# Designed miniproteins, single chains, continued (2): the designs that were tried, part 34

Each design is a single chain, and the fold is of that chain. pLDDT is the mean over its residues in the fold that is shown.

## One batch from the design tools (miniprotein)

Design m5159
Fold by ESMFold2-Fast:
Structure m5159 (fold): chain A 84 residues (1-84)
Amino acid sequence: SMLVEEAVEKMLSDPFGVAKGLNTDLAATLESLNMEQVIEMLEASLKAAEEALKDPSLSEKEREILKTLIEVVKKTLEELKKKE
């Protein structure tokens, strides 16, 4: 899916912006997409964030923000799968 590919690419280029977006407009995203599409997008974002976290050139601040994003995405995925 082009949307999933764009989400992964955006996560790699701007993981902090994606984290902010997830926190501020998750409800509107859920209303505009079916649950399966949301789960697919979040799973792709999680994989991208975990791969980015393996980069040894990341600063401590960048690493902490990525860890926070990973936690938020994991909790969101767990809640969404629980409500299916």
Scores: mean pLDDT 67

Design m5160
Fold by ESMFold2-Fast:
Structure m5160 (fold): chain A 68 residues (1-68)
Amino acid sequence: SEEEEKKLKDTEERVKLIVRQKAKEKFGEEPDSIEVERVDDSTLKGTAVVNGKVLELTLPSEILKALA
């Protein structure tokens, strides 16, 4: 359970980094906020807000593993 919780935290942190990077690439600015939501056991959704503009990314765990 503790090891499983640690893996979930690591995955959420990776989603935040990916969403931040994509927001910077798309809008040219750092996001004001980043939110990560768990959609299901293998899918996370990241939302970034950049100067009133919203970017949403849905990332399967398989893609997150490949980007690690």
Scores: mean pLDDT 76

Design m5161
Fold by ESMFold2-Fast:
Structure m5161 (fold): chain A 77 residues (1-77)
Amino acid sequence: DLLEEIRKLIEELKKAEDDEKITELIYKILKLAAEAEGMEFDEEVERKVAEELVKNHSKENIVKMLETRLKAIEEEL
């Protein structure tokens, strides 16, 4: 289940302290979220998005943004 996998990755993200690992987890979450929404995923563009999120946002804010997206996917009919 894609939604269960995303939830597990968000929990790993909450525990991660290394920026490289945080960036990798965000990238994986974005990829699975795009798949769950039926959206196309550009690996080069989305990797830059993950790097930009780590640069400009706190981990707590990134987690909230990802949890909000997950909730929106779960509630979409």
Scores: mean pLDDT 81

Design m5162
Fold by ESMFold2-Fast:
Structure m5162 (fold): chain A 86 residues (1-86)
Amino acid sequence: MDKEFEEKKQQGDELNKKGKELMKKGTPEDLEEAAKQFDKAAGLYSEAAYSIPKHREEFLKRSDEFDKNSVEAAKKAQEAKEELEK
């Protein structure tokens, strides 16, 4: 159980790092991709919460954090796209 928890956490952390790198680039395309990476991380942690009940609370909390990051990245992508249309 603990090994599965660490493996899922590592996978989610890698997706989160990729999303943050894309957000720093700041193009609409990179921000849209960042949103997808955060969404994948949220989904991974949400699934793990039900598969590894010992760590359910922690996985759900991290899933919520990644979901918020995905929403923020998507919002920034839309704002960047609107700026380019001016």
Scores: mean pLDDT 78

Design m5163
Fold by ESMFold2-Fast:
Structure m5163 (fold): chain A 65 residues (1-65)
Amino acid sequence: MLSVDETVELAGLIREEDPEAAKIIEEEIEKKGSLTPEEFEKLLVKLKEQGILSEKIAEKLEKLL
């Protein structure tokens, strides 16, 4: 499970390295009002499984899980 600090770091990396994934995450935040670290992790796992995450971000996520 991602910590709050790991969630913040990973969100920053996604905005820098993967603008498409960042857009999807921002749309989910707008729709729900906020994302918890658990919801953020679950969303990233789903995006990885769908092939939407860049390889660099997917590898970072795998190392944190």
Scores: mean pLDDT 77

Design m5164
Fold by ESMFold2-Fast:
Structure m5164 (fold): chain A 62 residues (1-62)
Amino acid sequence: MEAARRALELLKQGKAREAIDVLVSAGATRQDAIDAVTRAMKLLSQGKEEEALRVLEEALRR
């Protein structure tokens, strides 16, 4: 998902609010976007970038 990749890039820049907005614009609910961004940030802090991307992609599978 292109939106998930954009959200991941924004999270790497510390732009969590913009990442949430990207996911919501792509069809995620606000709650799903917040939950996915929160989980992805934790995974990124652990160096698990690919797992973070999967979490963001799952938020778009409503």
Scores: mean pLDDT 82

Design m5165
Fold by ESMFold2-Fast:
Structure m5165 (fold): chain A 112 residues (1-112)
Amino acid sequence: APTPLQQPVFEVDVDEIAGEPVTRVKVFVGEKTVDGRLERITVAIAMETKKNRYFVTVFTFDLGAAAERTREEVENFEKAVEAAEAIARENADRIQTSEYENVSSVPVEPLP
């Protein structure tokens, strides 16, 4: 029988991007399971900076290994949120959304 991998609890740094202070983030945490086993965690983050710049960053975790996969600058926060949600939905069966303002890091916790 497949034994589900225990999801790691960790924090993603959102204090600064491209030398700009980050003021607002919307986080999409997605989990992909195959035959009851956790295969992938995707963390897609839409970011707004103090100078009104907007970014999408994506972290993909396979078997607990972590790397920033993409970073893209976009025209506005709504477009950043749309892109982050699309990436999470393409890579996950279950998604949780959270929004934060003026934080230095965001927690990534197991989906309920």
Scores: mean pLDDT 76

Design m5166
Fold by ESMFold2-Fast:
Structure m5166 (fold): chain A 90 residues (1-90)
Amino acid sequence: SKAEELVEEGKRYFEEKNYEKAIEKYVEALNLDGKNLEALENLAKAYEKLKNFQAAGLAYDALARLYEEEGNLEKAKEYKDLADKYFEKA
């Protein structure tokens, strides 16, 4: 899908340490598919690299909610705890 192609472009920018361009690609992917777990996880990690802790926390919180919707309570708790940790750093 186009969303998957945008995630792969974002990953390439992330590997190049161009975190701002990586974020642009992950956001574009999420505009096409707001439930793309891979895009949300990679978006959060890119925000972490830029030390945008509030944005990282929001992305992890969104990821936790999607895992809860899928019934993956272990992953939901993991990402919720991670979101709370980053909100404390913000």
Scores: mean pLDDT 89

Design m5167
Fold by ESMFold2-Fast:
Structure m5167 (fold): chain A 78 residues (1-78)
Amino acid sequence: LSEEQQREIDFALLEISVAVGLTGEDREIGLETVRAIEKLPPEEAAKYGERLRQSLTLPDEQRRIALEELYKEAKKAA
């Protein structure tokens, strides 16, 4: 696979992880965060994608805060 194709696959897997791993409002914020990250240049998208992946391992309250902060940062960077 090309680097571009590998990035697309990695991003699709991240989106699936958010869609399957989260529920309710957290899932909604997570999916909006994924969409905001998609609009970024590849290098920035990779960095924010890794932060999003790490946020999924946090306890509920910290996860919500991390998702909201990441969404705001990604949206400003776009």
Scores: mean pLDDT 79

Design m5168
Fold by ESMFold2-Fast:
Structure m5168 (fold): chain A 92 residues (1-92)
Amino acid sequence: KNEELKAKILERAEEVAEIILEIAKIKGESEEKIEEIRKEAEEALAELREDLAAETDLAELEALLRAAENGVEVAKLELERAKNKEKPSDLE
């Protein structure tokens, strides 16, 4: 069960990273900026894998999974926002 939870947490974190990259593309970010975002995501995922490998508390893993699932939902909402109503970047 712990192994399954760890796998699900990583899967959700990867989904968030993919959505962030899609949002950057929709916003017309440079290829260089998109590569920077990708590298940051890869580093964050590597760190998460190391942290999860050391985690033995089931309740902590369940909390991390819920947080990751919420992160995916938030990212999907931001993706729809980027598609449907852009904010001018120069105002924020």
Scores: mean pLDDT 78

Design m5169
Fold by ESMFold2-Fast:
Structure m5169 (fold): chain A 76 residues (1-76)
Amino acid sequence: AAISSNVIILKQARKDLQAAGASAVEKVLKVANNALNSAQDVESVALAGELYKEILEIDPSNEEAAAGLSKALSRL
C-alpha cells in the first residue's frame, strides 16, 4: 500500500488526542506540525488539517493550531 509514514504517525496522534483530550494537545500539535512540514502527499496534509481541527475543538484559543490549519488548507 502507498501509505506515507506521516499518515501512520498522524493517525496515531489522533488516537492519542481522542484518548487523552486536552492533556495530549501540546504533544499532538508538535506531531501535526512536524508531519505537515515534511508532508509531500495530499493525504498527510489533509489528515494534519483534520488533527488541527480536533485540537481547536478542545482548545479554540490555540493560535498555533489555527495557524497550522490555515497552512494545511492552503496546500489542499
Scores: mean pLDDT 80

Design m5170
Fold by ESMFold2-Fast:
Structure m5170 (fold): chain A 72 residues (1-72)
Amino acid sequence: EAVRRGARLKAEGKYEEAVEAFRQAPDSPEALILRAFALYLLGKKEEAKEVAQRALDHYGSPAAEQLLELLD
């Protein structure tokens, strides 16, 4: 539910609301990477780096690794 809702909000450009929706699934690697992307699109690069690094460290997410390269 939260991941699907967040993805729809992100598609509509409602990135702040998308971040809040993804926060409802904190243990989901998909929610973590989607939250990092939404933060990046909001211009919150520092927070996006922290969330992406966490997804990489805890889950080994290749998408998180790619996002961290983009944030450099």
Scores: mean pLDDT 77

Design m5171
Fold by ESMFold2-Fast:
Order: structure tokens, then C-alpha cells, then sequence
Structure m5171 (fold): chain A 65 residues (1-65)
């Protein structure tokens, strides 16, 4: 819905699962993928919710620093 391609979503999900990162690192990744700044908080929230749904609570905690 946020105008990201399926491949961009897959890249972000892989990045989050592999790295467990803070908000600044996530914003840097979004900028590298060409995602507009106004969408960053929504994309970040979407991935946190996916991590919780998959039972990856530790990654969610790392992202919410």
C-alpha cells in the first residue's frame, strides 16, 4: 500500500531479520531503497508488526530503541 515493490519489502524484511537495528539504521536503509521520508515511520511500524506476528520479539525490541 505504501508504494513499495514486493522486492523492496522483501529486502527490508531480510534486513530487519538479519540485523536487528535501531530507528536510524532503518531510515538509512529506507533512503538507500529510495523510499520517501514521509513513508518511513509507516514502513517501520509495518515491519515491527510483522516481527511480532512471526514471534520474533527480540528483533522488535531492538528496532524500537
Amino acid sequence: ELGLTEEQWAELEAFARANGFDRAAFRKKLAELGVPEEKWDAVHRHLIEKDVEEGVELLREAVLK
Scores: mean pLDDT 67

Design m5172
Fold by ESMFold2-Fast:
Structure m5172 (fold): chain A 81 residues (1-81)
Amino acid sequence: SLALSPEALEKVTEAVRKKAEEAEREGKYDYAAGFVAGASETAHGKGLEDALELLKKAGLDTEEARKGAEEGYALAEEAKK
């Protein structure tokens, strides 16, 4: 997996910020953390597996955090197209 271009990184960063703020407002903290990790690791040329390992090390090995990571990963992968 390759890192995103600077332009794609800016768009993904903005989308991630909005999604995380919305999720946190709804009390979905684990999902928000997962979403940020999934999107960020993927945007920088890593992937979903790296995001899940980060969440596990942070004590966020929850179904909600994993769901967030999968969706953040998908957002960043879509931005590569």
Scores: mean pLDDT 84

Design m5173
Fold by ESMFold2-Fast:
Structure m5173 (fold): chain A 87 residues (1-87)
Amino acid sequence: GPERAAESAAAGDPVATGRHMYEAVKAGYPPLEAAKRGAQAAVDSGNTTSAGHVMGGAARGGWTPEQALKGAAEGGFSSKPAPVPPR
């Protein structure tokens, strides 16, 4: 479940983090809540790369990119504002 993804993210294992997120989403877990937990654990451990793998795993599990990104941002993924929005 998403707790296993959060544990893997905290341990700095991006591959296991993505795998567990994918499994959690496939099992019908709330996408946004699961992404928040995984991304927050990754950021708290200082591992921004794991936050990216949480997003990738969620997308493979059927999350929209927007849901995965929102969850990561709310879970503590810090991004500085850009002067030009990506289009």
Scores: mean pLDDT 63

Design m5174
Fold by ESMFold2-Fast:
Structure m5174 (fold): chain A 87 residues (1-87)
Amino acid sequence: KSKYKNLSAEEALEEINKESGTNFKSVEEAIEAVKNGLKLGGGSLNALIQAYRNVYKRDITLEELMELLGIKELSPAMKAAIEEVLK
């Protein structure tokens, strides 16, 4: 509660499905779809990070997140938000 909102696997999946217009049944399925080029809305960044945590039982690294999103560089604000989640 002290830093930012934490989402359950179910809440993360719901947010991803709402943003992408999909009906994934698991966070693992959603992550694989993102790896295969599914574009997410900006509001789902926290949900994606929480989904990764729930599937792999660890934090996603900045490099892995950039690869998943297909981005070459982050804005300072987005980088700060991601680093805050990872630290």
Scores: mean pLDDT 65

Design m5175
Fold by ESMFold2-Fast:
Structure m5175 (fold): chain A 114 residues (1-114)
Amino acid sequence: SMEKQKLLDEAADALVPPLEAGDKEKAKELFIEQAKYLKENGVTAFDAYVQAGMYYLKAAVLKVLGGDEEEVLELEKKGIVLEAIGEYLENNLDESKVDEIVEKAIAEIQALDK
């Protein structure tokens, strides 16, 4: 669905900056809000995982072709965010899982910037 894809793209754009900054409290707050909004609009864990996979594939192809490093990193960051959203949706927005999921996403994004 084009509508679900747009919602997922908007969530990725909103979540990359606070996760990249490592502001756990702000990232967690926005992550929960975005995941709830996506679920209310019919987005499933499967939808999020598929879109994450598409971002990872685009990043991998661009990297092999010697494309822009910053563009590759942005695609990989968006993939990480949507994979984290997928995991949270798969766990039915279980608050006991959110700290682990957000911390993992921050660590994975920070690993890309080294």
Scores: mean pLDDT 89

Design m5176
Fold by ESMFold2-Fast:
Structure m5176 (fold): chain A 98 residues (1-98)
Amino acid sequence: MELEELLEEARKKEAYIAELAVRRILAKIRKVAPEEMAKLAAEEKALAAKAEELLKDPEVAKEIEELAAKLEEALKNKNWEEVLKYIREILELEVKAR
């Protein structure tokens, strides 16, 4: 599944952390202009506020932090299969935590 399809799935399932991760990756890939980056930062702030409610659970927060670290490593290595895998795992964790 491509990043854009994961973005739509994250939106439908209200998986805000997964949505933020996909949006940041897509912005980096698309080399978004500074004006568009400012708009994305505002949208990210709104999504981060919604994600904070889920992160109040210490066990969920720890699992998300571990997956986010693995996602960042996969991004540094340009391992897109691992990137898609970890985004999906974050999305599934967010859905299950509700």
Scores: mean pLDDT 76

Design m5177
Fold by ESMFold2-Fast:
Structure m5177 (fold): chain A 65 residues (1-65)
Amino acid sequence: LQQMKETVIQAVNNSTLPQEKKEQLIADINAARTREELKKALQSFVSSLSDEERYSFAQALEQAF
């Protein structure tokens, strides 16, 4: 779980998302206690993004994994 959290946080930091959205997502990731909670946090976050923000985040995730 911790390794997965670190990888996702790295992807968030490498994305071109607004700083406010990065900070909120990182807080939600750190609050997740299970892989299922982490998945829920990510799904909720992605649903809140614009198409351009979603594309940027997807590219960052692809490069991090």
Scores: mean pLDDT 76

Design m5178
Fold by ESMFold2-Fast:
Structure m5178 (fold): chain A 112 residues (1-112)
Amino acid sequence: MMEEIKKLGKEAKEAVKKGDEKEAIKKIEELKELGLKAAKEGDVEAAMEAARILIDVAEEALRLGLEKVARKAAEAAKEVALEVLKVAPPEKIPEAIGLVLRAIGLLLDLEL
């Protein structure tokens, strides 16, 4: 799971750099689904990595002016991070909260 998440993240970032919005959105959706699956299976580290990568993808897309891609990635990051927060052990809760807040911050930058 972790290696698949990292591979999808690399593919999403490359699609963003190329300005391929359709491919970027496709990879973001695949990464979101895999992150949600990891959280539901109790793989907190893999789910947190998916959320971190989705935040990175959103930040890169925003920097390049790809607002639709950035919004999609930020929404996906928020959804995965919230699912992580539900299953995270106490020692990982601060990191999970940080991921939720970063995703919300990106959405506020895009919608306000």
Scores: mean pLDDT 86

Design m5179
Fold by ESMFold2-Fast:
Structure m5179 (fold): chain A 99 residues (1-99)
Amino acid sequence: DIEKKKEELKKLVGELAKKAGIELSEEELELAVKSLLVSLLIKEKEKEGDLDISDELAKKITDDLEKTKEVLEEFLKKNEEKLEEYLEKAIETLKKILE
């Protein structure tokens, strides 16, 4: 269940921030999780030979924060098939860091 894995990742990111002495708001935590997942997806697509993906995404990013949030959300939805695998990898990695 993708939604349950997103919530688990969000909790782990929050715990990691706490250990670093940083308190994140709910909105900052959601943005951090989305940014992490987008970064992982871009890295994987570049390894698969999709070298234009970073440029295409960059063209859609603007000074309008709400439009930027929408672009990140749309990118994640378009890559939903691999999202569960990346969520699991991110969760395992953070659990190892958190002990």
Scores: mean pLDDT 70

Design m5180
Fold by ESMFold2-Fast:
Structure m5180 (fold): chain A 55 residues (1-55)
Amino acid sequence: SEEEVEETIRISLETKAEVDRYRAEHPDMTREELVAHALEVSRRIIEKLEEEKKK
C-alpha cells in the first residue's frame, strides 16, 4: 500500500542519516561492521515506527 511505501522510504532515509553520523564518529569501522550496524539501525527504526502506530 501507499503507507508501506512511505514507511520504507522513511526507514531508508533515517537509517542513512544515523549510519552517516555514526560512521563520521567511528571512521575506523570495517565494511562488515558498518553493514551490521546499518542492519541494527534499520531494525530499531522499524520497531520505533511500529510503536508509533500503536499510539
Scores: mean pLDDT 75

Design m5181
Fold by ESMFold2-Fast:
Structure m5181 (fold): chain A 92 residues (1-92)
Amino acid sequence: MKEEIEKLGKKAEEALKAGDFEKLKEYAIELAKLLGEAAAKKYPEIKEEIEKTTEKLIEAIKNAKNLKELQEKVDKVIKEGAERIKEALAKA
């Protein structure tokens, strides 16, 4: 799983550098799924918040029409997700 995450991350970077937006979206969605699954296994007490953040991230990637929009939507979801996870951990 960790090796697959690293390999997909490199493929996503290569697609970004090549301007292959459709391949970037495919690799980004797969990477988001794997990262979400790994995080949920590591932190089962906040699994619900991790799963919600992963779902929002996948939707942001699917709905992005260009690279700029993809970067902006992904950054927003990650930032908001990080704050929610931080709040959930503080209450646990």
Scores: mean pLDDT 76

Design m5182
Fold by ESMFold2-Fast:
Structure m5182 (fold): chain A 87 residues (1-87)
Amino acid sequence: MKLSREELEEQARVMELMLRTLREAVAANPDTPAEIRAAVEEAERALKEFQRLLEEGAPLEEQQRAYDEAGRKLGEALDLLRAHRAA
């Protein structure tokens, strides 16, 4: 994978918007299962770590790993929320 620092910064902005949407959905539904809330919290933690590495100018390989992890955690949270809405 050959994402530049500028591309990773753009992806961080997109991911932040996705996380905000997930948080708003959870906040609007107080009965949201604990599993979904936990998944959203894990996604936030992963995204914050990715943003921290970008800001600190960490090695590109570390930034790319954090990007992959944040994407995975956001995907997991989205899948759980979609499954809950379908049930």
Scores: mean pLDDT 84

Design m5183
Fold by ESMFold2-Fast:
Structure m5183 (fold): chain A 56 residues (1-56)
Amino acid sequence: MEELEAELTVGGATYTLRWDAAGRLYLEDARGGRLDLGQLSREEAEAVMRRALASA
């Protein structure tokens, strides 16, 4: 699987959304904390990233 990445800023804090080769989406904060957002298809991950960037 192809990996996807999007950086976003919400409320003055920077986060990175990563969709890995295993198909899992993660939210990473500036402190290196990682929140597992679950197993997603590439299309679902792209939709989440587009919505997050539009909302930031």
Scores: mean pLDDT 75

Design m5184
Fold by ESMFold2-Fast:
Structure m5184 (fold): chain A 90 residues (1-90)
Amino acid sequence: SSMEEERRRKKKFEELIKELREIFKELQKHKDSNVAVETGQRLRLIGLQIEARKLGFESIEELVDTVLKNPDLTEEEFEELIKKAREKES
């Protein structure tokens, strides 16, 4: 049903957001201090972006692109971007 599809879509969206937050936290923790860890987390972001694209979550794809292009993003700026992504999916 459309209601069940919408529920599954929302759950999957929140799962991707949770993973993105975990990656962002690790990137912030290891910024410029460990190139191998930073590279690994960037590869995880690319994987997340591909998954979001396959599932039609354009807002998450855009959010990941913003994170990749802006290594100096603050936690507050990142949370505002998540709020905007949620608004686009509602």
Scores: mean pLDDT 82

Design m5185
Fold by ESMFold2-Fast:
Structure m5185 (fold): chain A 85 residues (1-85)
Amino acid sequence: SNDAYIKALEFMDKLLEEIKKELEQLRKQGKSISDIMEKLDQLLDKAIQEIKKKGEELGLSQEQIDSIIYRFVKEVFDFLLTPLP
């Protein structure tokens, strides 16, 4: 349902904020771009698995889960690659 989909998006947004904070912490610690990208890969894998689990718990279809994962990955890369005002 739309309500379940919205709850999954809210869960995604929380994970997105956690990843953004983690990446900023690594930057403040003076980590190299290579180290940050390695950590990002680990964080993305974990977050995608958590989104899948949450979507399944909420009764979402595979298509809905895939849509949320696509949006999540896009927003992470938009944060890294597209400077926003």
Scores: mean pLDDT 82

Design m5186
Fold by ESMFold2-Fast:
Structure m5186 (fold): chain A 99 residues (1-99)
Amino acid sequence: STSALLAELDALLAEHPEALAAALPDLQLAEQYLQQALASDDKAEAIELFKKAMAHLDRALKHLPARTAELYRTLVEAGVRKAMRSKGFSEAEIEEVLA
């Protein structure tokens, strides 16, 4: 199902190239903060970096059509939950980041 959802997202983004271009600077910042959060060995620092990543993602998604934004957010949330669980974060800490 994840592969099918990624294919659907790719197709939807291809329909709106100008919207994607407008979203791209905040998508790039979200990716940078996400990579920093994943690399951090300080739990409190990682949580703040994940929160910054999600904030920039939300700014980027405002440029996209509602359906595309919802699918993008859902896929990123699934990835963040998986990554945070693998690093030993609690469900409460994951919810704090994704709220």
Scores: mean pLDDT 87

Design m5187
Fold by ESMFold2-Fast:
Structure m5187 (fold): chain A 117 residues (1-117)
Amino acid sequence: LDLYLVGGLFVEEAGKFPQSYTDALLEAAKKLGIEVKPSQAPLAVTLTAQIMAKALGVSVSQAMLILYNALKNKDYATIEEIRNKTVELMKKAGVPQEAIDAFNALVDLLIEIAEKL
């Protein structure tokens, strides 16, 4: 699996998601006490990575490495564990359902891109 190609396609496709998804994820980040940092990637991608990293208790880079290795090895059990931990954290923090739906849509997109490569 080519991380550069998967990452590039994910950023391109995630940038096409509706602004309401970015707004919902931004509200989730605020409820979780996540500091939103500037990024060249679409904000929805950056917010998803930061929320996932917080749920796993690791850095953003480490969370992305764990996710990449799971995708590369077709370890869908690990991907679903990451998803479930992130959704549980969001639910516990009182994050609205729209943010959880946005997060799930972005994870589903990443899996779809990785499976086609």
Scores: mean pLDDT 79

Design m5188
Fold by ESMFold2-Fast:
Structure m5188 (fold): chain A 59 residues (1-59)
Amino acid sequence: SPEQLEEAKKLVREAGSDVKKRLEAIKKLMEKFNLSKEEAELLMMEASVELVKEEAEKK
């Protein structure tokens, strides 16, 4: 789980708010960790929240 979250954060960070890249990140998480689409989406959302918090503080 921690390792999955780290990978998700990395992928979401690279994708940012780009919808196409975020979809690619979801697919990569599904392939790498054998996750369902729902599980991969939850990881992406969790990673996105962390990134949004970081971006808000950098403004």
Scores: mean pLDDT 75

Design m5189
Fold by ESMFold2-Fast:
Structure m5189 (fold): chain A 64 residues (1-64)
Amino acid sequence: AKTVVEIAEELKVHLEAGDEEAAQALINENALTNEQKVEVAVELKKQGVSVDTINRLLPLLFKE
């Protein structure tokens, strides 16, 4: 299982490439809890991902 930091690093690559399909697949593959989804969003902000990019990620993280 991947750590929150590893998942955030991989999501950053896909989000910066504009590949929402790959980002969604990574989220689904890792079967994140709601707590882990919040932790991933916080980690992305720590890694310098823009608030606008994180806001685009939130619907993918909380789709269900």
Scores: mean pLDDT 76

Design m5190
Fold by ESMFold2-Fast:
Structure m5190 (fold): chain A 61 residues (1-61)
Amino acid sequence: SAAEIRARLEPVAEKYGLPQSYIDRAVELRLAHPDWNGRQIAANLGITDKEHLKAFEEALS
């Protein structure tokens, strides 16, 4: 659900100072593309930082 995706990403946003708009867009992308992993979602948000990509991948596994 959207709430579960958001709950998984909130700690990542807090740790890395990401704006709420990134979490909102990540939720939209995950719901539209349930086959994408967190790394693919983060990359589609324009995230290029290797640590951030890994954090999204782990959060949405």
Scores: mean pLDDT 84

Design m5191
Fold by ESMFold2-Fast:
Structure m5191 (fold): chain A 83 residues (1-83)
Amino acid sequence: SEMEKELKEEDERILKKALENSEELAKMLVERMLKNKGFSDEEIENSEEAKKLLEEKLEEFRELAKNFVDGIRKAIERSKELK
C-alpha cells in the first residue's frame, strides 16, 4: 500500500540521518583527539603519521557508528509491532 511505502521511506530517512550524524561526530572527535595529542591543523593535513592515526581512529569510530545505527534499525523494527 501507499502507506507502507511512505513508512519505509521514513525509516530509511531516519537510518540515513543517524548514520550521517554518527559519521560527522566521529570525524569531529578524531580531529579533537589529534589536536589533544599535539597535532596542529597543518600537521593533520600534511603529516603521514597524522593521516594514518586519523584513518585508524575513524575505523574504530565507524564500527561504533555502525553498532549505533544497527540499534536504531532494531528500534524501528520493534516500533512496527506497536498498535
Scores: mean pLDDT 70

Design m5192
Fold by ESMFold2-Fast:
Structure m5192 (fold): chain A 99 residues (1-99)
Amino acid sequence: MIEEIEKLIEEIEKHDPETAEVLRELLEKATEEQLPKVLEMAKIVLWMIEGRLDALAERALEYSSEPISLEEAREEIRRAYAEAALSPDSLLARALAIG
């Protein structure tokens, strides 16, 4: 798991070194229980960078108890990513709050 996360962070660093740095800090401070969440965060960031919003939107729909459109799901994901990228400390705080 750690090796997989590190590989994703290396790819993210090529496009967004600021977010990659935050993810490295999360990985260093993460407990074993938090590693799956760090992995998911890294995958989401890379998928956003690669323009794979459709895959993320489909995943968001699977979690929704109410039907939302793919366009609405994509917009929510974009907003969440932009917020996280603008506030690295917020991303770290959220990861730590999960336990």
Scores: mean pLDDT 64

